# Designed miniproteins, single chains, continued (5), part 83

Each design is a single chain, and the fold is of that chain. pLDDT is the mean over its residues in the fold that is shown.

## One batch from the design tools (miniprotein)

Design m18878
Fold by ESMFold2-Fast:
Structure m18878 (fold): chain A 78 residues (1-78)
Amino acid sequence: SEAEEIRRGIELAKEAFRKGINDPRTSRDAIREVLEELGLDTSLVDKIDEPEVREELIKQIEEELEKREAELLAELAA
């Protein structure tokens, strides 16, 4: 179903972002680009070397993806 495809897409995106943010090979510029594309604040990127900052950015990305999932599922149900 389309709803299952949306949920799967969001879960794969969450996994990809978590792996990317936690990968030390990922550049700060790549992280900024992702946050800008999602409409999120980039101010924490300069502190990305701190594990607590990485987890906060992952949380913000996951919350935005969950919001987009809810909006897509609501539109599908309408």
Scores: mean pLDDT 83

Design m18879
Fold by ESMFold2-Fast:
Structure m18879 (fold): chain A 96 residues (1-96)
Amino acid sequence: ETFYENFLKLQQDIVNLLKEGKPLSIESLKTLAYLVALHREKDTRLNERDIAFLEELLDKIYEVNKDNPEAQKIIDIIRKALAGELTVEDVKKILK
């Protein structure tokens, strides 16, 4: 419960930053990658609407961070995790 609430809060914090035109930090992007992979492994907690919302959110994050190659690499990792191509362990290994 608390973990899901923290994930929703993180999504809202990101939406607010994007509305202000502020770029996300590398640390925030890594945290998002971990949480997306974790929740994607729990299918009942991340439905098709949540996935679509996160895909739209990632497009906006990419636009704000397009001049940062490190951020773009992490965004690509998040997209793959969201698509179910990367597990939590894969994300942890890549983003150490």
Scores: mean pLDDT 73

Design m18880
Fold by ESMFold2-Fast:
Structure m18880 (fold): chain A 70 residues (1-70)
Amino acid sequence: TVPEPELSPARRELLLATNKAVNDVLAGKMTAEQAAQYVIDLGQRLGLGPLGQAGAQAILTIAAVQEAQK
């Protein structure tokens, strides 16, 4: 089996966690701030700080867009 070199196990874990966090925010299970902090902390732990920050910004942006559409 040939792995995808652009998606390391750490990147995959962070992307799955970010996707889960977005879904939990949209479902009202947590605030966007809590989800953003979780993704930032996980990114730092995995050595993917910039990617974690990007994921957190995506979560906050999605929440802001959803609020603006009320």
Scores: mean pLDDT 78

Design m18881
Fold by ESMFold2-Fast:
Structure m18881 (fold): chain A 98 residues (1-98)
Amino acid sequence: ETELVSAMTGASLNFIGAGMSSLLGNVEDAKRSVESAERTLEEAIRLAEKASPEVAKEGFEIVAKAAENAAKLSKDEEVKKRLEELKKRAEEEAKKLE
């Protein structure tokens, strides 16, 4: 559980970082943050398979919200689309746990 929470926190922070970097015009930094968030989300998905479904579901809902907020902050269309796709992936993972 602690590892899952850490991975989900990392993904959320990387999503916000991507949105902020894009807002400030640092598109390459935003793309690197999106790549880091994607890797951390994939790690969270693997860890969720062995975790409590309730904890995993709540975590994916929080991660999806972070990705949504990052997409709203992003001014770069490519970064925004990637963040929206990662939001949908987190939402789909949360739905699987219903």
Scores: mean pLDDT 83

Design m18882
Fold by ESMFold2-Fast:
Structure m18882 (fold): chain A 68 residues (1-68)
Amino acid sequence: MEALRDFLESIGAPLPDEVVERAWRELIEGRSAEELLALTMADVEAVLPDRAAVAAVLFAAHYLATQL
């Protein structure tokens, strides 16, 4: 979770803690690098109602895949 939060802050896209926790739990936690790279905009939109957050979270998930 902290890795997702830190990355979003580093790219100038900070999100509320509840949104970061939801994105971590539903989209990132327990996934392999291959599964994270396979995430689509539609997958993120199904979890997050805020359109501004969707692109940032997708980009963060793809970045975190490169760190695994």
Scores: mean pLDDT 78

Design m18883
Fold by ESMFold2-Fast:
Structure m18883 (fold): chain A 77 residues (1-77)
Amino acid sequence: SMEEERKEAILRARLLAIESEVWLAERLLKQGRLTDADLAALRADIATLREIYPELSEKDRAKADEVVARAERILAA
């Protein structure tokens, strides 16, 4: 339905915003500029993706899995 398509678009936008935050964090880590506040934000982003995960399309769930794995690699460094 049009309502379901709208919900999918909103969740997709949230996923893409978090992907952008993870991309920036990867760059900050390489530059030695990643802060404890950045790490806290990444943990919050992972929690958000886990909460919305069941409502994501199959394609967006695959993307969320990739983004979470990238964020967890930063947290493990």
Scores: mean pLDDT 89

Design m18884
Fold by ESMFold2-Fast:
Structure m18884 (fold): chain A 74 residues (1-74)
Amino acid sequence: SLYDALDALAREIVEEILRLKAEGVPRDEIRRRATALARERVDAIADRYGLSPEQRDALLADTLAFVDALVEGV
C-alpha cells in the first residue's frame, strides 16, 4: 500500500543517515546524499501509486523537511 511505501521510505532515510553518521561522513555530505535518496524514492513512489504533481510536490516537501530535521539532530 501507499502507507507501507511511506513507512519504508521513512525507515530507509533514518537508516541511511545513521549509517553515514556512524561511518564519520560530514554533515553536509550526509544532507546531500539523504536529499538525493529522498528525491529518487519520492519520484518512484509517485510513479508507482499514480500521485498527481501536486501530491508529489507535497510528499517531496514533507520528505525533505524530515531529512533536514534528522540531519540537524546528528
Scores: mean pLDDT 89

Design m18885
Fold by ESMFold2-Fast:
Structure m18885 (fold): chain A 110 residues (1-110)
Amino acid sequence: GTDFDLSTLIPDLREPVSLVVDFLNSQKVPYDVLLSDDKKAALLVPGGLSSGKLGILFVPKGTSESVLRSKATELGVGLEYFKLTEQVVRVGEDSDEEILRRVKRVLKIK
């Protein structure tokens, strides 16, 4: 769907996820969002889960590699995660321009 309730996210994730959601809405691209059980990680899938497109994983700044891997596995990223390092957004470490560039790569747009 295109109407995700951003208030379900922890405050740290709301701005970067909103940036990408606003971009996808401007391009009229549907999306799905999956949340980890603790709501500290979000997987955003441009085109929606049925599209077969790779998701973008959002995690708070300072998330350890072991926690990141655990969240990626929980949200179905699995072994593909290590080939999709460009699909991970660490909040406060990646610029808005870099985040949108990664989204454009998933959509195969320049």
Scores: mean pLDDT 72

Design m18886
Fold by ESMFold2-Fast:
Structure m18886 (fold): chain A 78 residues (1-78)
Amino acid sequence: SAMEREFEELERRGEELKEEIEELIKKMKPLAEELAKSDKPPVELMEELMDEMIEEARKKSKEVAELLELQRERNLAR
């Protein structure tokens, strides 16, 4: 019973993080598309955008990776 509750919490957190990641991609995608749409995209702006995306991805990917590992261990311990 307690284990089932922990499973539900892990699933909820995973789903929330997944949505947050999709929201981040959604926010960054329009900017990337606008830059790509430009005939002469400014390299400096592209580098700044990429740097921000990498930083956000690193933060989110780590949390997602930890949740995925925990969920995987929980499924195995089942």
Scores: mean pLDDT 59

Design m18887
Fold by ESMFold2-Fast:
Structure m18887 (fold): chain A 70 residues (1-70)
Amino acid sequence: EDVAALEAADIAEEASKYGDKVSGEEVKELGERLIEAGAEKTGKALKELGEEKEEVSYKELAELLRKEAK
């Protein structure tokens, strides 16, 4: 649960070093994968974020993942 969400946050934070943005659709897909991995609360939050925004920075994604992991 928390470990999977924190690891996903670390990966997203590392990706942010490349200056990449992810589409809202990709954030929703990541949320679905997190739900399948057992991080349902975090996955639901990502689906909501992807629905609200067309583009999400990996930095913002990492912050959300860390927040939901606690």
Scores: mean pLDDT 71

Design m18888
Fold by ESMFold2-Fast:
Structure m18888 (fold): chain A 89 residues (1-89)
Amino acid sequence: SSIDRIRAQARRMLKASPALAGVSDEEFDKIKILLLPKEDMPFPTGIDAHRGWADPETKEVYIDADLPMFLQSLAAAEEMARVLLGDSR
């Protein structure tokens, strides 16, 4: 599925980061990825703006489904990093 591909690519990106290289696959798999149309996003998203949103308490990341596939994976990596570090937006 597209979500499985996004998760796999985001995980690879995050494991390349020194700050997150030690995070287990189990911790990555706890994060729920949701693809939403742009109009349903909690914050304005786009190529030159924020591409997604994260809720560290629920471990959910919301990705703009209208973004190109590469940017969906990048947005997932950015927002999953926020969940793993306990940051919110």
Scores: mean pLDDT 75

Design m18889
Fold by ESMFold2-Fast:
Structure m18889 (fold): chain A 80 residues (1-80)
Amino acid sequence: SKMEEIIEEIKAVIKDAEEAFKKIAPKLSKSEQEELKEQMDYLKKLAEEYIKKVKEGKLSVEEAEEYLELLKLQVDTLLQ
């Protein structure tokens, strides 16, 4: 379904972000790594909450797609 596709895309965005973080982490100070990790953990928790809402039918397809686009922008801003 379209909702299952959105859920898989949310998971893929988070996975790709974690891999990107591992690549940039060696270029950062310890404090910057810890701060970025906290931001990543927050985004992961938020993504899990949105996936739950999607599965429970609490979000429309349009709302889920809007969240996915916002998540992509947040990840891009955080890691680039």
Scores: mean pLDDT 84

Design m18890
Fold by ESMFold2-Fast:
Structure m18890 (fold): chain A 78 residues (1-78)
Amino acid sequence: GLESLRELLEKAAEAVKKGDLNTAARYFTSAAIEAVSLHKEISKDALEAFRKAWEAMEKGDAEKVREYGEKFIEILEK
């Protein structure tokens, strides 16, 4: 559910904080699969938040990964 998605995105942020971008990318991939399994269609706004979280991961910005990850979940809850 959404809690599993939140846990995956939080684990991705922790991996980014540790500089382990390969592990972070794996958690992001798992989060994307979980999101698709929960929703038949994902809004453009949700996709934009997920994209920004991914870009923050590539830049090593764990705080922005958490911020955009939470925004992604908030949009999906509506």
Scores: mean pLDDT 82

Design m18891
Fold by ESMFold2-Fast:
Order: structure tokens, then C-alpha cells, then sequence
Structure m18891 (fold): chain A 94 residues (1-94)
């Protein structure tokens, strides 16, 4: 889990460094990075409810990015949420 969260956060940070975004779009990606970090903390605390809440926050930011005209950023943010959900499922089976 931690490695997946760190990888997705780093991917979004790299995108912010390599891509010129509006202030609103940049803020949505930055909020997504924060939500990924909070999701990691929730898993470490054993708080599934908070983890799920952070996944929904990440999806909400992806929807906002689509409305802001940033489909590539939206896809990256959505992928981060899906990879976190997948890692959680795999961790329960291991």
C-alpha cells in the first residue's frame, strides 16, 4: 500500500512539474496528492471509513478536472484512486 500511494503521489507531482496548468487545475491535482497521503495514513491507522472517504475525494477532484478542461490530469487522478483501491484489495488477500 505505502509504495503504491507514494508512486501515485510522485506521478501527480511530476505531472505538475512538467505541465502548465491553470491555478484551479493545479489546486485540484494538489488536493488529490493530499488525499492520497491521507488515504495512506488511514490504512496505517486501520480506518477503512477514512480510506474510502479519501478515495471519493480523489474521484471528485478527477471530475472537477474534466469540467476544467484537463482530461489528461483527470485520467491520472482517477487512475491513482483505482490503484489505491486495487492495492487495498490485494493487501487483504496477502
Amino acid sequence: MAEVAERQAERLRRYLEETELSEESREAVERSIEAIEEAKKAVEAGDLTKFIAQLFAIFANAVELYFLGEPEAAELVQKAALELAKAMDEQEKA
Scores: mean pLDDT 83

Design m18892
Fold by ESMFold2-Fast:
Structure m18892 (fold): chain A 71 residues (1-71)
Amino acid sequence: EEGFKLAEEGAKAGNPAVASTGGDLYGKERGGNPLMAGTAASAGALMGVSQGKYDEGGKLAREFAERGAKL
């Protein structure tokens, strides 16, 4: 899934804007809510940045994108 991978890679790189773009794309790919998926993915990325835990940020961006897409 391209959006899902982009969200994870963006978050791991410490880039919430790229994570948001990936989440938005994931929401569109799944026929879900792209705005909430993108917003949620960026929140996961920001949590990773704030704690210096980029791998955890990538995991959170993916999980939050999945949950946001369902809203």
Scores: mean pLDDT 83

Design m18893
Fold by ESMFold2-Fast:
Structure m18893 (fold): chain A 65 residues (1-65)
Amino acid sequence: SMEEIEKSLEELEKMGFDREVLEKFIERMLKDRKEGKVDEKLLEILKLGEEEGIEAFLEKLKELL
């Protein structure tokens, strides 16, 4: 849910990530989803974070940003 995403963003911000950069990334993800433009790479990164944890997610996220 959006509340779970918000909590994850707060944790990432505490780790030293720029909140504004993270919000821009999430906005793009939500926009692409609404337009039916699901990038398979973005889904793969989300799945990797879910399966291998936050460090794997952040490594792949840096490759996109």
Scores: mean pLDDT 64

Design m18894
Fold by ESMFold2-Fast:
Structure m18894 (fold): chain A 60 residues (1-60)
Amino acid sequence: MRAEVTVLDASKVVDTGGRVLKEGDVIRGEVVKEYHNGVVIRTEDGYVFVDKSGAEVKYY
């Protein structure tokens, strides 16, 4: 399962690959784990931990 994440609040999204994220950035990757208020996505650069309060998440 894949997801597209639109960053609304960069402080609510953490990229372990070292990318600097900002509001309006779009991240796509494989859903590794989903929680009620968060999702973990695997990208080519590592993992992205997303708090759903600071991002829009679309699953496909």
Scores: mean pLDDT 80

Design m18895
Fold by ESMFold2-Fast:
Structure m18895 (fold): chain A 89 residues (1-89)
Amino acid sequence: SRFSDEQIEAVRDYLIKNGPGNKTRNSAGLEKYFISRALEELLENGTLPDKTTFLESLGIRYGPRLGPYAQTYDFIRKHKEEIVKIALG
């Protein structure tokens, strides 16, 4: 990943504190792969791809975790400027 573990952790802490629902470090959408991919898209394209395309690119297609992942996606898309600022310092 082009992001350090410290940068990923800063974004994860922000999502736990400010994101939808009560999240723990093991919650859907707080994994390193999810946060890294979201940050890559935000830095390269200024936004996230559409929800279905983004989630399917990460292997998230169906099942009980789809809703929690979609909620985290929606939050990141809405707060993209703050999230990028936190990741970059």
Scores: mean pLDDT 81

Design m18896
Fold by ESMFold2-Fast:
Structure m18896 (fold): chain A 59 residues (1-59)
Amino acid sequence: MTVKGEVVSIDKNLNTAKVKLEDGKVYTVGEEPAPGVDLRSIKPISELKVGEVVEFEKL
């Protein structure tokens, strides 16, 4: 299942991002399922941009 969210911050050192979903909550996004990762990015974290609205896979 995919959800749409706005990228609010990117941490390229941790290869993670923070994304705000339509429910107004902020979730942690990674490229793969891991502890502390709520959503999976469909594209690489390095290709995400702050303010971008994209789809993420719900874990």
Scores: mean pLDDT 79

Design m18897
Fold by ESMFold2-Fast:
Structure m18897 (fold): chain A 72 residues (1-72)
Amino acid sequence: HMAGQQHVAQARQHLAEAEKYLEKGDVENARKHLRQAADHAIAADEQGLSTEAAELMREVGRLRAKLDEKEK
């Protein structure tokens, strides 16, 4: 599905940007990109790419946990 594939690609791009900002300590930009990654993962799931969406959401959760640890 074209729309679902585009959402997967956008989620991966936002995850990469979030990880970059997280390593820089830029919590605000990391959170913005994680939110966009989650939104695109949800949209991909709605388009029938549930396996890919589950993997993307797992990565979002992993980076959110790292971000929360940096805020402590």
Scores: mean pLDDT 84

Design m18898
Fold by ESMFold2-Fast:
Structure m18898 (fold): chain A 100 residues (1-100)
Amino acid sequence: MSIREKMLEIVEKAKEKYPFLKNLLPLSLFPDFYDIVENPLSLDKIEERIEAGEIKSFEEFKEEVKKMLEGYKKYFSEDDGFYKYVKAAYEEIIKEIEEE
């Protein structure tokens, strides 16, 4: 399996387990999120960047997933349930990358 195919497999699996991370937070409910977080990421956005050839390695993939987590950390407190959900997704994705 190519690195690209494996990264896409990991993202698809993450979208199934963590469906609330598939899309960006809705602007109508979280208008200040886009003012606080520069270039916010979702699993769909990370997938688009893999397909566009902007993420070419497992190292770059790990960096993008970390950027997603850091964006949510800026907006939510560390005790927030949604932040804990994002952190769980981050930890699972990193584990799957490191098992390759």
Scores: mean pLDDT 82

Design m18899
Fold by ESMFold2-Fast:
Structure m18899 (fold): chain A 81 residues (1-81)
Amino acid sequence: SLMTQASNAIQQLIKISDDAGKKVGAGAQKLSDDIKKSGSPDGMSKKGYDLSDYLESKGDTDLSQKLRQSSQNVDNISKQM
């Protein structure tokens, strides 16, 4: 169902963002926290893109791409809700 897909996509975004915060440090942790504080899937995806851009700027291209893909998944579901 769409609700199951939304739940799974949001959980994956949160997990990857937490991993980024632990790996990269305080700047990534703050952006990860901003994702969790977002009151909507649209807000979460926008903050996910911010974190992806931050990780790219720090040279972590693999983690940046994972965050971008996860954020895009949440964004796509948000457009259907």
Scores: mean pLDDT 84

Design m18900
Fold by ESMFold2-Fast:
Structure m18900 (fold): chain A 81 residues (1-81)
Amino acid sequence: SDEEIEKIIRETEAFLLRAMHEASRLSSEAEARVAEVAQETGRQIRKILNDKSLSDEEKLKKLKEIKEETFRRLQEIVEEA
């Protein structure tokens, strides 16, 4: 459903905002790496949302995968900084 899709996007954006804030306090390198992840994640989300060949259920599954991968990458960057 649209509500579930919006929830996944909001949760992903919340992780990105938190990681940007934490990274900005750690190093310029960490901040740059988080910015790269944010840019890539945004591109992937837009691609999935605009793909008319995918059902809402398929979009939700793909967005969940993007969220999980994004969260993992962000955790690694912040923990290694």
Scores: mean pLDDT 85

Design m18901
Fold by ESMFold2-Fast:
Structure m18901 (fold): chain A 73 residues (1-73)
Amino acid sequence: AAEEARLAEAYEQLRATAEAGAADPSFDARLTRHLRGTVEYLSDREAGEIALGAYDTNGEKWRALHDDLVAAK
């Protein structure tokens, strides 16, 4: 379905951005932008799981950011 296709694409974009940006000082800004888009298409739980998986080093930070973005939604 269209929602499933959007979910898969958002997940791959988020993961690729996290992997490419891991050593970059601007990594957080790029991942935050992609996480906002991901939250629009995912359930809160799924978006949180993806965010934690994409950013192993600072999972708690990305979970807190996810929760803030969901609260603003």
Scores: mean pLDDT 57

Design m18902
Fold by ESMFold2-Fast:
Structure m18902 (fold): chain A 81 residues (1-81)
Amino acid sequence: LSQEEVVERLTTAADNIVAMARRDYPERTAEIEAALQEVIRAVEAGDYAGAIALLKALAARSPPDLAQFLREIARFLEEHT
């Protein structure tokens, strides 16, 4: 995958996770949105290892449903970058 395609898929996944957080976990939304922006910035900078570490750290402190999607994004980055 191109970096442009990776960023596009990440942005879509991040938007979906933030929308879920706003609905189901409103108190966590600002933290999750800020962390996902850091992940996108890391990927744009070519720091895939940093992005993966940020996603795994966020997943570890997130509700189980959101944590599953965050781990799936981390796995996607590990396998396709």
Scores: mean pLDDT 84

Design m18903
Fold by ESMFold2-Fast:
Structure m18903 (fold): chain A 58 residues (1-58)
Amino acid sequence: SEADIRRALEGGLAALEAEPSTALARTALHEIGKVMGRPLPLPATGEEGLALLRELLG
């Protein structure tokens, strides 16, 4: 659902803002992709992951 997608995005963003890492970013985007029913691109850095999550939330 849209609410589940938003919750997953918000959770991923909060986790990456607290501890930005490439591994955490890749895990977060992978899990969010599952909730969305489609694969998301794997970020090369934690900063790229943050940017992708902010874009998806905006």
Scores: mean pLDDT 80

Design m18904
Fold by ESMFold2-Fast:
Structure m18904 (fold): chain A 103 residues (1-103)
Amino acid sequence: SIEKILEFVEEILKPYAIDEELRDMIESTLRRFKKLLEEAKTPEDLYKVIEEIAREIGVLRAVADTRADGDTSPEALAQYRARYAPFEKEVLEKLKKIFDELK
């Protein structure tokens, strides 16, 4: 169900809520993901939404780590994003499994 996907995403994102701005970004992102999942009408559209969710989780992790380090430069963000590409793939595969179990 959409609820099970959102619960999984929320648990992944909780550790990255390191300041008020990131908490607000995460809450806004979760609301947007819920809307995208509810509005998707085809399996192809749902898989595209799941791919977007995985990418944005990687971005939020990279942003949280750059802020924790005190280096919010585009270079630092790009380095963390590259480092977290395998993590994004693992999140994507877990999301696909949840989706496939909920047919």
Scores: mean pLDDT 83

Design m18905
Fold by ESMFold2-Fast:
Structure m18905 (fold): chain A 87 residues (1-87)
Amino acid sequence: MSPLEKLIEKLNEIYKEKESEFSEKVKEVVDQMLVLAYILASEGASPEEIIAAIEAYFNSQLPNFSEEEQKKLKEFLEEVKKAILET
């Protein structure tokens, strides 16, 4: 399995585990963030570059959510960052 395929599988697995805790708006933001990570990884971006891009995107979206949803999004982002660094 390629590094890109491993990353996609790992990120989708993390999302599946958390999706029941997310509102539809949170799911939309998460889906767009994962698409961004996949595009950057496919273009050969470093793990650090991918993490910086998804953090910037996530932080731009956070003001649209409640404090409880922001906490869940931040926890999800940390799991995604770990997955990217481990792949």
Scores: mean pLDDT 79

Design m18906
Fold by ESMFold2-Fast:
Structure m18906 (fold): chain A 72 residues (1-72)
Amino acid sequence: SAAKEEIIAKMQAKVDEFLKTLSPEIAARVRREFNEFLEWLKGSDLPDHVLQAVAGIELAGLFFEAKLEEKR
């Protein structure tokens, strides 16, 4: 759906901006994990509202873990 494509585009934009704040090594790993999640998401038949919620939770988790590693 158009809504699914918009959600994916917004996620990619947020991840791209966030990756600029990370070291190259950690950025590469976060990009890989995000791409694996996107592959799963694109194949899913979740309703748009569930998809948006799952996307938000995944991004929050990825961002938190990446920042925790940058601190170590």
Scores: mean pLDDT 82

Design m18907
Fold by ESMFold2-Fast:
Structure m18907 (fold): chain A 90 residues (1-90)
Amino acid sequence: SRAERVVELLVEAQEAELAGDTARAEALLAEARRLYEELAAEDPELARRTLLEALARSAERAARVAREQGDEELAAELEELARRLREEAA
């Protein structure tokens, strides 16, 4: 679905940013924004839930990176953010 594609693109954009590929991240974010605007025009409630799910997944990945770098406090904060975002989406 369009909603699933938006989440996929935002996940890939975050992975590109973490890998240092800024150009790829920007291209993926531009495509995600285009599809998100289309989704928001057709189903604003689904668009809202889709964005919250994408943000939760992004926070979970950022938490893994923080933990790998030894920043356990930041990792815990990002895990808590992801949990709150998923609850808000439900």
Scores: mean pLDDT 85

Design m18908
Fold by ESMFold2-Fast:
Structure m18908 (fold): chain A 71 residues (1-71)
Amino acid sequence: MGMEEIERAGEALRAGNEALKRVLEEHPELLERGHLMARLIGTAIGAAYATEGSREERIEAAARAVRELAA
């Protein structure tokens, strides 16, 4: 046991990373806020991990969380 947890963590990392890339493409000024970057990464992965459903639903939840934090 634990393989399902590792797989879920891997999915969350991929979805969170994709969501963060989308938000950074929309808001490149966030790249100038390096001090915020670690928090944006953690927020994206955390939101993706907490979200049930499809990969796209996890990406959308992560992107929303990142946008809210960055606002």
Scores: mean pLDDT 79

Design m18909
Fold by ESMFold2-Fast:
Structure m18909 (fold): chain A 58 residues (1-58)
Amino acid sequence: MKAQIRALIDQALAQIRSSSDDEAKKILDEMMNYLKKQNDVTSLTALAIQYIGIQFDR
């Protein structure tokens, strides 16, 4: 995973933790679409796992 992409994911996850469910879903969808365009399956999987963890902690 590229360092810049990792930083963007970490920033998105921090925003998701602080956001409402609707805002969190919007941030997730935007980041997932970005990663799909990059064909970065590893980053996409990491984001999905982390998002599930955040939702479980809510």
Scores: mean pLDDT 75

Design m18910
Fold by ESMFold2-Fast:
Structure m18910 (fold): chain A 99 residues (1-99)
Amino acid sequence: SEIEELVKKIEEKVRRMQEIAREIQRIADETGSPEMRKLVLQVSILEFRILAIRSEIYLEKERGTLSVERAKEALKEIEEILEEIERIKREAEELKKSL
């Protein structure tokens, strides 16, 4: 169904987020920089937001209340948050070069 396909896309975006979060944490661990720890905190806040959206979507799906429109809105919001996470990753990589 269209809902099942949208949920799978949400799962793919969550996996991509986890890969990026792990990479930023790795850079922070390697550098030990307080400035890098601030970026890790920013990513953690965004990660919690994505996971909260995913949890809500799964709850709505289990209850049979999830609409196609709701799933599309959730996917779009997750994609926008993921773009911010990717921006922070680039900032972390540039910061690492200056250390």
Scores: mean pLDDT 87

Design m18911
Fold by ESMFold2-Fast:
Structure m18911 (fold): chain A 77 residues (1-77)
Amino acid sequence: MEKIKAELQAYANALLAKYADDAEVNRLIQLALQESLKMIEDFIKSGTFSDEMILGLGLGMLDLVEGVAEAIKKNKE
């Protein structure tokens, strides 16, 4: 559990640093991290999924958010 949370937090911290100049994108990344952590806690509670599957899904959600953040920046230009 804690290792999965640490990996997600590390990836989110890297994204927050990359988009530090954009408050809206920064907030989106923070919200995505919070939602990913809630989802992961629910999946762990279910006992159905492996740690590797849960981590992969959480990282995938953050990857999608990075893509959306880039699209938002382009649309603001």
Scores: mean pLDDT 74

Design m18912
Fold by ESMFold2-Fast:
Structure m18912 (fold): chain A 63 residues (1-63)
Amino acid sequence: TAGAEAGAQAAYRFGGAGPAGAALAGKHMSDGNVEAAAKAAREGGAQGPDAVGAGKLAYLLSQ
């Protein structure tokens, strides 16, 4: 989760709401919480089923 947390902070600092929401969704996916992951991605501006995928990808790219 350290990598996901670092990615979330970096996205928040440099990317704004969408990237930060995706990074937080990635963290929740690594914890197995799909509902929280989707919620975080949607609140960050991601849409529908792609929200979880975007979050997971953001987490992987932050490793």
Scores: mean pLDDT 57

Design m18913
Fold by ESMFold2-Fast:
Structure m18913 (fold): chain A 93 residues (1-93)
Amino acid sequence: SRIEKLEEKREELEKEYEANPSDEIASALASTYEELGDLYAEEGNYEKAIEYYEKAIKLLEEINKKKPNEEIAKKIEELREKIEKAKKKLEEK
């Protein structure tokens, strides 16, 4: 499963980030969280999708706070929009 492979990658990146935090690892982890969120949303697991999007936003906000970047700010807004869409899907169930 693509989700299983991504969950393994997430666990590895989380360990790396905890041991030696860097913006590169944080960016890779945020991208992995977004991809997990997208896959869980495709499977209709909107609660898990929201959880992963929120984790991605948290990492991106930390990067953007240290070194403001328009592309990172735009990605945060895109992730917030994905959360709102997922929340609407939960209300439709």
Scores: mean pLDDT 87

